# Designs tried in a protein design run: designed miniproteins, single chains, continued (4). Part 11

Each design is a single chain, and the fold is of that chain. pLDDT is the mean over its residues in the fold that is shown.

## One batch from the design tools (miniprotein)

Design m12342
Fold by ESMFold2-Fast:
Structure m12342 (fold): chain A 71 residues (1-71)
Amino acid sequence: GDIFESLEKEKEKLEKAKEIAEEALKQGDNTYARTVYGMLGKDYELLAKKYGEEELKEKAKEFREIAESIK
């Protein structure tokens, strides 16, 4: 398959996970929100390594920082 089509599909999956994390945080489920944001950070880091896209590395850092900020 097309590598760019695969990347866009993975990005869409991660955007849905972001919505789940945001909703969990809004509902006060800090433990679940932290877990999902942490997973997002790891998944974006793996995608950045695989595809070499700078934006993916920036997103990985952002989500790790969000996860670490949740008490």
Scores: mean pLDDT 82

Design m12343
Fold by ESMFold2-Fast:
Structure m12343 (fold): chain A 81 residues (1-81)
Amino acid sequence: MSKEELREHLLGRGVNPEALDKLSYEELVEILEKFNEMTRLALRGELDKAMAILDELYERGVLTPEQYERWKKALEEAAKL
């Protein structure tokens, strides 16, 4: 996957565009892997673990407050399935 493809995938997941411009390719890969793991944990009903990853991404400046709240709601809904 190219850096541009990674950027497009992360923007689609609601990442802060300003954060993407400051990150290396390796950091973008790490963040995408964290989003994938967060989603898998929520779908397994492990909401507390999924929320811990979301909080880490927010603290790192990867998400705006609005993006954080949107993701929180999505994880809570996924965990109810």
Scores: mean pLDDT 81

Design m12344
Fold by ESMFold2-Fast:
Structure m12344 (fold): chain A 67 residues (1-67)
Amino acid sequence: GDAGAGAEYAAKAARAAREGDYEKAAQYSLMTAQANPAGAAYANRAAEAAREGDYEKAFLYSDRAGG
């Protein structure tokens, strides 16, 4: 995977979650998982939490997916 692209998508996911745009946060988290398999578990958990409306966990997992 492209680790640089993964870090960028993870940063965008964390920012979207902080801004309350959880649809974009979930989308960027999925892109992080595809670009950086090492962060994929956190990125997938962030997307799941956002889908379930657990916005605090969505933010925390997105941040961890980025490094």
Scores: mean pLDDT 70

Design m12345
Fold by ESMFold2-Fast:
Structure m12345 (fold): chain A 81 residues (1-81)
Amino acid sequence: MKRLEVKLISEHEVLVRFNEPVPDPEALAEALLKVPGVKKVTILSDREFRVELEKPQNVGDVALAAARHVGADELIVSSEL
């Protein structure tokens, strides 16, 4: 089962984690950069990405874009705020 976790770790930062290696991490980063309200995407590994947001409300759009790109079976969205 392909599981995607999207966690809001600060008012402007989201951690995106996939339980499997992303075949093309750079393509996923480019897709996330096209989401309105995304300022920056940092590739931490083939499974982890840090996304900088203009507003914490944009986390849902990031989660949906990431899930669609990787074909996730399960999406977990959480916040530490």
Scores: mean pLDDT 83

Design m12346
Fold by ESMFold2-Fast:
Structure m12346 (fold): chain A 78 residues (1-78)
Amino acid sequence: MDPEELEVETLAALTLIEVSIGLKTARKYGLDEQAERFERLGDEITEAANAKDKERVERLHQEARRLSAELDGEIKKL
């Protein structure tokens, strides 16, 4: 496997784990809008990983981190 492709796949896999945790957490607290955003992000990361698009995977990883921070903020409002 190309080392660059392996790095993209690894980052995508780690980001999908983060998205999965966020999705389960959002659903647990009844935050349906946040849950839908995590589902869409998961789909986009999967597409970018399949395309081996490093730049897009890196961008989506940053989006996942922002969405996780937003989720924490919404939970604190409850």
Scores: mean pLDDT 82

Design m12347
Fold by ESMFold2-Fast:
Structure m12347 (fold): chain A 94 residues (1-94)
Amino acid sequence: SKEEIILKEIEKLHEEFPEFSKEQILKLIRKWIENNGKLTKEIIKEMAKELNMSEEKVMELFLEIGGMVSYLATKLNLSIEEVLELIKKVLEKL
């Protein structure tokens, strides 16, 4: 299913960023979606404080989330907007 493909890509992010918990990764994905992937210094600073992580690590994971979204849009033959709506639905179940 499309949901299983999304879950696998989220799991891959966790494997690539083991310093973040799965819950912290899901929180950053939600923040990325809420801000349409726009990375501001204020968002980086806010998330770094909330997650007790460095600004550099937050920025790195935030950029990789953008890569995941682009990859999923291509793989599933969906628009970015459609992928974001599907990810939101998956996140509600987690």
Scores: mean pLDDT 85

Design m12348
Fold by ESMFold2-Fast:
Structure m12348 (fold): chain A 99 residues (1-99)
Amino acid sequence: SNEETKNSIINLLKRVGDLAEEELEKAGVDSTEVRELFNKAIEIIKNKKNITQEESRKILAGVFAILASIEAFRLGDITPEQALADIKKALEEIIKVLE
């Protein structure tokens, strides 16, 4: 159902947001703006009547991009500042899909 899809996406964004905040904070990078963007995406989803298949697919692609950025800086492939920039960009793209 659409409500089950919305709840699954909200729970995923909450978990990924917690992970992103934890990993950025461990690296000494301010996570405030990332947390605000996750909260904004979650509130938009809560207030939408439905989430389409296309919107769901694009949100999941953004989540995978965020997880890839976290893994890349854990491995030392990118800086924590680059990970912050990449995570923000992915969240801004998710928000744009939802607007």
Scores: mean pLDDT 88

Design m12349
Fold by ESMFold2-Fast:
Structure m12349 (fold): chain A 89 residues (1-89)
Amino acid sequence: MEGLESEDPKVRGEALRELEKEALKDISKVIDDLLYAIEHSKDEEIRTRAAYILLRHGKLSEEARERLKELLKTEKDEIVKELIEEILK
C-alpha cells in the first residue's frame, strides 16, 4: 500500500479514492487493503477515511468484524474508534 503510506497528502488521498472506487464495485476485493490501512497507517486521517469507506460500502464477514474488534483495543484516535464502533453495529 505504498500510496497510502506516502508523505504527500495528495498521493494518500488518491490511493484512498481508488480504494473507494473499487469498494463500490466489490468491497470484498479491497476489504483487506482497507483493514490494513486502519491497522498499520500512522496517519489518523488515513485510518479515519479507510474506516469511513468500510462504513459506507461494507457488509463485513465475521472474520473482518473480529479483526475490527481487535483494532478497537489498540486504536487511540477517538474518531477512528467511533467509526469502527459504528461499523460493528
Scores: mean pLDDT 76

Design m12350
Fold by ESMFold2-Fast:
Structure m12350 (fold): chain A 88 residues (1-88)
Amino acid sequence: MYLEEALMDASAALANFRAGREDLAVQYGKEAVENAKKAIETGEIEKASPVLKEQLVRDLREMAEAMRALGHDELAEQFRKVAEEIEK
């Protein structure tokens, strides 16, 4: 399921960011954005519980700040936009 993959990739990205592994944080972050977009496109977000949607939005927003801190402004903006789309 794309939603579960997005949550796992987001968690992995944040863990790698906190550990100072910037390359892995960016790699897992890109995977998280792609899987979150697919979860929206397949209707998984619309069927998800409010708790799961809130968790994904929090993780994506935290990743947006992490990517901004690393100087990946375009990727940070992608995380922000996807989180905003889920929060509808």
Scores: mean pLDDT 85

Design m12351
Fold by ESMFold2-Fast:
Structure m12351 (fold): chain A 88 residues (1-88)
Amino acid sequence: MTYNVEFKTTKDGKATITIYDENNNVVKVIEADDLHDAVTQLAEWLGTNNAELKVVSVSGEAEPTLNSDTLGEALKKALLGKTIRAGA
């Protein structure tokens, strides 16, 4: 199953990841003190559910370097060795 994911960071450095199913129902919300912890929790949830990930939104206020490349690197590190595809 493919899940749509929105990433947000706040000016306080906190990160929120909202996971939607194909019908736009919220199935999981991850709130973390930083992007690394948020991505780690996302990777664990995806691994447990053997899910495919599609990133649909990225926004950041706290990290001026938060962009698709930075997020992609964090996702690759967290998902290394798992059967999950990110950024489809």
Scores: mean pLDDT 64

Design m12352
Fold by ESMFold2-Fast:
Structure m12352 (fold): chain A 70 residues (1-70)
Amino acid sequence: SPVEEFEKRMEEFERLLAESDLSPSEKTLLEADVAVAYMHIFVSSRYGTVTEEDVERARRIFEEAIERVR
């Protein structure tokens, strides 16, 4: 399930975020970015309309956020 994939990616992001040296405000903005990406996947999954393009876009957003918190 795409939702399960991004729930696991969110768990990884949150773990790395906790160990990150980024400022509290930067952490909050990154949390917002991944939350929006996750919500889009969740809503699209509800309608059974999730595309491979939607999944690849969300993966990019999560990968960029995870790289940022390293």
Scores: mean pLDDT 85

Design m12353
Fold by ESMFold2-Fast:
Structure m12353 (fold): chain A 57 residues (1-57)
Amino acid sequence: MSPEVRAAEDAAVRALARGDRAAARDHMLQSYKAALEAGDEASAQGARRGLERLGLA
């Protein structure tokens, strides 16, 4: 996993832990984009599922 994908995933987890769903969605979208750019399909699928659960994608 690229450092950018990991940083965005960690930020999304922290946002969810504090109940900030809007920030979590933004960070998950950043993770999804970074994973696609890196060719990391597993991380991209994880981020997509997270976005779908939050009512995006």
Scores: mean pLDDT 76

Design m12354
Fold by ESMFold2-Fast:
Structure m12354 (fold): chain A 57 residues (1-57)
Amino acid sequence: LMIGAQVVQRLKDLGFPLPAALEEELMQTSSVEEVVAVFNKYGLPLTVEDVNKLLQA
């Protein structure tokens, strides 16, 4: 799975409500830095460390 698809799956497993637009943009990401940029675009001030922890859980 691409990194964005893995993040989307993890958020759904955690019961996080994903807006369709956010899910679509995350599915297009191929790096942790791109995931961080998408989250920041949607007003979620997540860091690279936050995303890495999400992927490990």
Scores: mean pLDDT 78

Design m12355
Fold by ESMFold2-Fast:
Structure m12355 (fold): chain A 85 residues (1-85)
Amino acid sequence: MPKGTLILKTYDVDGVKELLEEVTGVKVEVEEEDLESGLKKATFTVEGFEGRYEANAEGVAGMSREQALAKMREIVEGMKAVSEA
């Protein structure tokens, strides 16, 4: 099955993972890499997508749930665009 790779920089990998699963409706796998000052590089494997997409999610930790969901929907749309290209 096709699997896409989404790479995000974030301070809250678990929170971003939960939002991504809510927006996509699928379970995602994640690998974490420590960067600096609590910032992490999260590599998500998402079924139903293709290719590699990189985005910044550092601001998500400071957002309301509604704002964070909207931001994750924008990221997922970017991932869809790469999958369809």
Scores: mean pLDDT 80

Design m12356
Fold by ESMFold2-Fast:
Structure m12356 (fold): chain A 81 residues (1-81)
Amino acid sequence: MPTPEEVRRANLLLGVTEGVMDLLLAITKRTKSMSPAEFKSQVDKLVSKTLEYVSKEFPELTDQIKSKLEQKKQEQLSQVS
């Protein structure tokens, strides 16, 4: 059973990951420095690494965090296509 501290730490990790995703999207949209395919690759790597860590450290919260990150990823991919 996750403790309140584990939930807080998992939510902080989620917030940081979402912030990095937003920064990558902003760079892609403003500078045209990354193709949509490169953006997808970078976001896929970030989400994959975050979920690998979450599944190891916070297994009971993995499905919740995965759902939120996958939803955000799909929303961002729709903005670069």
Scores: mean pLDDT 81

Design m12357
Fold by ESMFold2-Fast:
Structure m12357 (fold): chain A 85 residues (1-85)
Amino acid sequence: SQELIDRLSQLLGVPKSTVLKLLSKPELSDEDVEELFKRSSQYQQMLKDGYSQEEIEKAIEVLKGLLEKLKEEIEKTEEGRELLK
């Protein structure tokens, strides 16, 4: 639903249009997820807090799984499919 996209936009600190564009792709690449994460407030905070490269890579992996699950849930509804057009 639109609410899920709005919540994800707020959680990541990225524009809603950025989230919609990514989720409208047929498949999520590792590169797309990494680019989104690097634009997020979470990534900037992790860098400031001194997280290791390995910990950052794990965070990107978790985000990819969440985005794939969200994409599947949105695409299950007619309303969700209309939002991604």
Scores: mean pLDDT 77

Design m12358
Fold by ESMFold2-Fast:
Structure m12358 (fold): chain A 108 residues (1-108)
Amino acid sequence: MQSISNLKYAAEKLKETSTKPIGIILFLPDEETVEQATSILKELLPEAEIYSLVESDGSEELVSLRLNELPQLAPNRDWFLFTDKKIPSSIPVIVLDDLEHIQKVLDE
C-alpha cells in the first residue's frame, strides 16, 4: 500500500529530525490498518506514545477531543496526527495518502 510506504517515510523523517519525544494519534479506516501502522511506528519510533482511533468505530469528535487533550497532558512531546483524511488540527497532520503534503510538513 502507498499509505504504508508514506507512513514509513514520515516515521523515519521524524526519527531523524525530532529533538523531543514523539506523540502520535492514529485515525485510520479500520482495525487492520491501525494494527499495521502501530506495528511499523513501534519499530521505527519505539519511544513514541501512540493513541489509536478507528474511523469505522470512532468519530471526528473523538479525534478533536484527543487533539486538544493529549498535547496538554504531555507538552514535552511533539504531537502528530496520522490519518488518511484532511482533518482540521491544532497539531501537524500527516495525510498518509498525500506524500507531497507529508514532505511539506516534515521537510519544510
Scores: mean pLDDT 77

Design m12359
Fold by ESMFold2-Fast:
Structure m12359 (fold): chain A 104 residues (1-104)
Amino acid sequence: SSLLQQIQEKLQQLDEASGQAIDLASKIGQEVKDLVQQGLDLARQGVNLLLSGNLGQGSLSLALARGYYGQAIDLAKDNPELVEKLKEALRLADEAYDLARQYL
C-alpha cells in the first residue's frame, strides 16, 4: 500500500540520518556510535512490532530508542552538527512510528 511505502521510505531516511550521525560521532568516540546504533535498531524493531500488531512492545521499543538517541545527544552537546543530525534521526523515528500506527 502507499502507507506501507511511506513507512519504508521513512525507515530508509532514518537509516541514512543515523548513518550520518555515526560518521560524525567518529570525532567524539565509540560510545556515541554505539548509542546511535542501539537507538536505530530499537526504532526499526518498534516499527516492525507495530506492523505485526504488537502495539505494546512496539511502543516500548520506540521509548527505549528515544532514550538511546537522547543519551547520544547529551554526549554530543559540544558538536552542534551532530546534535542536529541526531534530532533529525529522532524525528524520523517518531514519524515512521506514527505512520506504522496508522497502518493498523
Scores: mean pLDDT 88

Design m12360
Fold by ESMFold2-Fast:
Structure m12360 (fold): chain A 94 residues (1-94)
Amino acid sequence: SAEEQAREAGRILGRAAPTRPELARAVEGALETALAIPAKNEAQAESKRLLEVLREAYEEALANPGPPASDEEVERAARVLEELLAPIVEERHA
């Protein structure tokens, strides 16, 4: 399910964050920006709900360090995050 994919992506990114400060900054910045934007349609609202699931799993994994994530795991998790961000990150500064 989309919710389980978001949760697993969050866990993987959270496991990777302690050893990848640039990844941590990118993930946390993207989540902060996307979740601050008000949803203008149902697709954005659904993406925001799934991003909140991902954020919660990310923070839980960050607080409870486990085994390091592989590059393949991180790449798959990053793709899930990018897909969830796509409907939201369309605000361009004029």
Scores: mean pLDDT 82

Design m12361
Fold by ESMFold2-Fast:
Structure m12361 (fold): chain A 79 residues (1-79)
Amino acid sequence: MIDFSAPSVELTRRMADTFLRMAEDPSVSEGEKRALAAMSVAVGRIEGFELDADPADPDVAGSLRRLAELLRKAAEERE
């Protein structure tokens, strides 16, 4: 059940921008991107977010982009 104690729209958008930037940053290792994706899914579950992203996906940049899109959509949906 989703509680209405989710992060602010501004914070959610900033998180999405950070994930998108890291996905496109060649200086960030694949392992770091994968760890970030896994932690984000785990934290999202604790906070009651439903994230449609697989942190075990071999395309870790794609996983981070998917997480960024979900966060942006959540921010837009919550106004």
Scores: mean pLDDT 65

Design m12362
Fold by ESMFold2-Fast:
Structure m12362 (fold): chain A 70 residues (1-70)
Amino acid sequence: SEEQKKRAEAEMLIGSVEVSIAVYQHLDIHDQKLYEKLLEKADEAIELAKDNPELKKRAEEIKDEIKKLM
């Protein structure tokens, strides 16, 4: 279904951002353009998860994590 596809896409984006955050923190990366790209992915995940409260919360929490690193 379309709902299942949106859920899968949101979960993939969330996972991708989580891995990138972990790598950037480990390597002490301070490139604002890289973090801006992660924010764009987090916002896309929030939109894809707008009708799924659990996924939306996870995407919003990840967005907050990115902002703390900028």
Scores: mean pLDDT 86

Design m12363
Fold by ESMFold2-Fast:
Structure m12363 (fold): chain A 78 residues (1-78)
Amino acid sequence: SERDELLSKLDALAGLLRSLAEEAERQGNHEAAARLRKLYDEVVELKEKLEAGEVSVEEARKRMREIMTELTRIQREM
């Protein structure tokens, strides 16, 4: 289903954000690490809300796009 596909994408994005935050911390980029951890928390919360039916698939997809846009901005500034 579209919901299951989106949940899988959110899981993948959470994993990526965690790995990037750990790498930023290792490089001493504490500001980037903090911003990446915040996005990780937002992805986890979004996934929980989608699983609980508290947000629609369309709302979750829009929020995921916003998170990915912010990730792109963080990576560009690194």
Scores: mean pLDDT 89

Design m12364
Fold by ESMFold2-Fast:
Structure m12364 (fold): chain A 70 residues (1-70)
Amino acid sequence: SELQKLLEEIEELFDKVISGEATPEELERLRARLIEFYTQYFKLDPAAAKAKADAILSALRKTQARVAQG
């Protein structure tokens, strides 16, 4: 149930980022939740989890830029 709630929050925040609705606070929340997910469920060290979260956020921002253009 904790994993399901975490994944549901991540999915909701992903949708907000892609749609351009995400606030700066929601972007930081998504980053924090991604770090939590990778450290708790994939047992990554904090530096590796942070790098993966930053890579995912970069990919989402590129997706948002493409969506905003048409």
Scores: mean pLDDT 83

Design m12365
Fold by ESMFold2-Fast:
Order: structure tokens, then sequence, then C-alpha cells
Structure m12365 (fold): chain A 66 residues (1-66)
């Protein structure tokens, strides 16, 4: 369920630990590659507030998946 994955990734991003941020980024990248670009962008926006470098990596995957 892509919506459930998005919600999980956002909660991980909000926790803000390096391990949780990496998991959130992985889920967002998977969502983008599966065509769920809107959900991936929502996760990337939350990541950008916590760690802009991690968000930049996710945004690169989103751009390539477009």
Amino acid sequence: DPEKKKKEAIELAKKGTPEDLKKAAMIAADLAQEGHLEYAREVAKVLDKVDPKVAAAVNTVIKVAE
C-alpha cells in the first residue's frame, strides 16, 4: 500500500535519527521508482526540514523517475 509506505516514511523522517532518515529516504526512493511521485515528494519535503542532504538525494531519484 503506497499510502501506508508514505505515512511510515514521514513518521521515520520526523524521528530524525540517522538510521530512521536513511529508512525514510529508501521508502521515498522506492515510491518514486514505483511511480508514486506525489507520495515520494511529500516524504522529501519532510526530510528537507530535518536533513537537506538526505532530501537532495531523494529529490534526485524523483527527478530521474519522472
Scores: mean pLDDT 83

Design m12366
Fold by ESMFold2-Fast:
Structure m12366 (fold): chain A 58 residues (1-58)
Amino acid sequence: LPSPEVRKADNEAARAVILAGDGEDPEVMAQRAKEAASILGPDVAERAAEGAKLNAES
């Protein structure tokens, strides 16, 4: 069972999909969703969360 922090990163990645999802390009949205959803471990989860923050701030 992953740590709560890994779970939080996974949730943050899902939120990034929602934030990008008001977008006009469903293809870009699907790609970001795929990257966020492909969390295989804590290292991947942290990168997904980092990307989500950068995407939201950009």
Scores: mean pLDDT 58

Design m12367
Fold by ESMFold2-Fast:
Structure m12367 (fold): chain A 110 residues (1-110)
Amino acid sequence: MNPELRALLETIKELKEEYPSLTVGLRGRTILVAAETPEAALAAKKRLEELAAEHPGLEVEQVGVLIRVRPVGGGYARVSGEEIAEEMERLGIEFKEMSEQELLQEVLSK
């Protein structure tokens, strides 16, 4: 596995362990992290931005309670959505393959 992808997925796994209410989604190559509150989303965003500073080529954007994590360059440039999904399953990360709108509806329906 790509070491930058592994570091990213291990960070997401740690975030899910620290904040069990976080829901992880995948749409193409975009990893989505949805939180129940903007404060939880901000905490997750900070951890992901710290990772992006250490491993360039990752774009992290927050929109309300949703965080988009996009591989745009560096060691992530050739990572496919299928590869991300397979590695998430291998690491035991629970995720949902759905759109941002579907993921937000699921989080807000809790």
Scores: mean pLDDT 79

Design m12368
Fold by ESMFold2-Fast:
Structure m12368 (fold): chain A 86 residues (1-86)
Amino acid sequence: LDEEAARIARRAYEEALARLEAGDVDGAAEVLAEAAREGAELAREKLGEDLDPEEAYRRAYELWLAAARADPERVKELLRLGIEKL
C-alpha cells in the first residue's frame, strides 16, 4: 500500500513540477488532483476508509490551483521536497 501510494505521488509530483516549469499551472493542478483521486481509491480499497475519490479530486484541484497561482515557486519547492522524501 505505502509503496504503491508513494509511486503514485512521485509520478504526479514529477509531472506537475514539469508542467509548472513550463508555466502550465492548470495542468499541474489537474495532475495532482488525479493523483488525489487515485490515492482515495486506493485508501478505500485497501484501508476501508470512506473517502470519495471525486471529492478528493475536486479539493486537490482547487487547493493546488490556488496555491500555484499565489506562489508557483513555493509549489515547485514543495513538489521537489515531496519527490526527495519518497
Scores: mean pLDDT 81

Design m12369
Fold by ESMFold2-Fast:
Order: structure tokens, then sequence, then C-alpha cells
Structure m12369 (fold): chain A 65 residues (1-65)
């Protein structure tokens, strides 16, 4: 769906920014949730630090198209 595609793109952009700004490498990216509230979609993803094995959660929100 357009909403899911928008949320997934927002997550991709956010994860890429975390890699660039923090110098970490993320692997095993799994989208765990999409929520639509009003005109906003929020995606939630789980990712693993490739060097340490630690798991983190990331949220990204974007307007519905």
Amino acid sequence: SSAENAGRQALRDTLAEIERTSGVRLTDVEVTDFRVVGDTVTGVARARNADTGEVMEVEASTPLP
C-alpha cells in the first residue's frame, strides 16, 4: 500500500542516517509495526549492530501521501 511504502521509505532513510552519523553497520533489519494515526504513518523496525550483535528499535514517521 502507499502508506506502507511511505513508512518503509522513512525507515530506510532513518536507518541509513543512523549508520552515517553513528558509524555503526546495521544488519537483520526487520519491520515490526506500521501504525496509521490521522494523516501520519509510523513504521517501527528492529536492527542488529553487525559488530556487537546488539539489537535496537527505530521509529520513523511520515505524512500519508
Scores: mean pLDDT 83

Design m12370
Fold by ESMFold2-Fast:
Structure m12370 (fold): chain A 89 residues (1-89)
Amino acid sequence: MVDAILAEIRAGMAEIAARYEAGEISEEEALLLVTELIARAAEALGNEEAAALAREAVAALRAGDVERGLALAQEGHRLLVEALAAKRA
């Protein structure tokens, strides 16, 4: 289950990166899409704290508050990475 979720996340990240490299989306749009993917990943993995931070980051980015959005996205990503590292250890 978790491996399937991680594979889906990796595929989503690769698609967003490919669209950004092709010039189809802006840096701000790519950041928003990545943050939405992190929120879905955190929810699917049961990490309520990381999911909440990622959702707040999406809301901030959509409101044009890039500074707040980046800070929240970084914190949510950090918690998700820590949770995944703890599971692998």
Scores: mean pLDDT 77

Design m12371
Fold by ESMFold2-Fast:
Structure m12371 (fold): chain A 91 residues (1-91)
Amino acid sequence: AVEALAAEIRAEAARLGGDIAVSVEEEDGRRVLHIRLDGETTTPEAARAVARRAMQALADGVLDEITIDTDDPALADALGEGFTEFLAEQA
């Protein structure tokens, strides 16, 4: 379930020293996972791991859409690295 995935992503971030905001919404029948990363409570390592986990869940069809948001440039860079690492591993 998307709720279980939200808990898993939150736990993964916590394991890496990050505290993230994760919410689950159903929009027009779509399972949407919303993740917000705060530079004061999240590490770049946690952001990179969260990006990889979220991409894997989307690829596996566990959810239909993911929204990840951050105002911290270092976290944004780490998210991009996580996405790139996931895509490279799938090639």
Scores: mean pLDDT 78

Design m12372
Fold by ESMFold2-Fast:
Structure m12372 (fold): chain A 65 residues (1-65)
Amino acid sequence: MSPRERLERLTREIERVLRELAAAQSAGDADGVRRLSAELRRLGEELERLSRESGIRPEPLDFDL
């Protein structure tokens, strides 16, 4: 799998987690918010690692990830 494709996949996964996080917040699901926040942090860390390894510039998304 290419580094670009992996970065794109991680970005989409982060977007999904953000949507689930918003839904959990609306539902008052404190446990869900906590778990999703931890997952988001881990995905962001892996995204940074892959960005450094591939040396590519990610597309700018100023209003979201």
Scores: mean pLDDT 74

Design m12373
Fold by ESMFold2-Fast:
Structure m12373 (fold): chain A 63 residues (1-63)
Amino acid sequence: SLAELAYESTLGSLRALVELGMSPEEAAARMREILDRDVREAGVSPEIAEAGRKAIAEFEAEA
């Protein structure tokens, strides 16, 4: 599903940001900023937005 793809893509982006030198907290904050902007400006569906938020929350819980 698109929600599953969004979840996996968000996790991949979080891992990439940490690999580039961000802390897990900084990576999570950056991805929340991007997601909130995309919801406001690009009209991302609630299901896609929720999948992204779930990925960020789970990533932070595992750090």
Scores: mean pLDDT 84

Design m12374
Fold by ESMFold2-Fast:
Structure m12374 (fold): chain A 110 residues (1-110)
Amino acid sequence: SKKEKILELVKKIQDFRIKIEDEELKAREAGLSEEEIAELIAAVAKQGLEEITEKVKKEFPEFAEKVQKVVDETIARLDKLVAEKASVSEIYEVIREFENKLQEILDEAL
């Protein structure tokens, strides 16, 4: 059902966040700098964004273009923050804004 597909996508988004946080914790344990951690979690986030985009294209093709635009804008912001040596917290703020925008798009599907 449409509701089941939405719940699967919500779980995919939750797994996306958990994976980023797990990679951050591993990097901190390994003694990486804040700049190296920010670069790492941005890279993990970009991979997860591509996976979310593919899931949306398959399950909700009507929202694929809108989601792709938000993903492309998010990737561009992450790349800029990494280039500017932004903090880990600034990377997470961009991820949070992405999650909020994606939720708004999914709410239109209900």
Scores: mean pLDDT 87

Design m12375
Fold by ESMFold2-Fast:
Structure m12375 (fold): chain A 86 residues (1-86)
Amino acid sequence: SLVEKLKAHVNGEVSNDLINAAAAALEALFPSEEERQDALETINSAEVQLQAKGYSANDALASVIEVIQKHGKVLLPLEILEELGV
């Protein structure tokens, strides 16, 4: 499931409620498996970089998902970090 894939891709301790919300958001935005896989890879890369800058695991995932939802498309990790001012 996308929930299990997202759990495998997140870095650190993230709440189950946030993982479920993130998975639902990705399914709503990205109908193809390829786009969802690209999004998961972007999310993981951006999370690792945000956590290195002092974000908590929950705040990193929430911030990344918010940026992706705002744009409605798969972004590069650097684009997410630039929008968050990191």
Scores: mean pLDDT 83

Design m12376
Fold by ESMFold2-Fast:
Structure m12376 (fold): chain A 81 residues (1-81)
Amino acid sequence: MKSLEEIVEEAVKMLESPSRAVRLNAIKELEKLGEEAGAKYAYEPLVKLLSSPSPETREAAREALEAIGGEKAKEALEKAE
């Protein structure tokens, strides 16, 4: 439980990076979690990033949610419009 939350927390922090390469690496790590783990541990932190003052961070969070996939991620993206 905590180890997966820690991975998500680190990936979320990387999505706030000014480096595109770092943000892309974070998206790939979140994609590797899969729909079940991603929806359980990454959904809420990523939804919070959709409200970030940084447009690059918001875009990266959206791409991460799309990469994780599933109905929960789609619902979050629709709600954040």
Scores: mean pLDDT 75

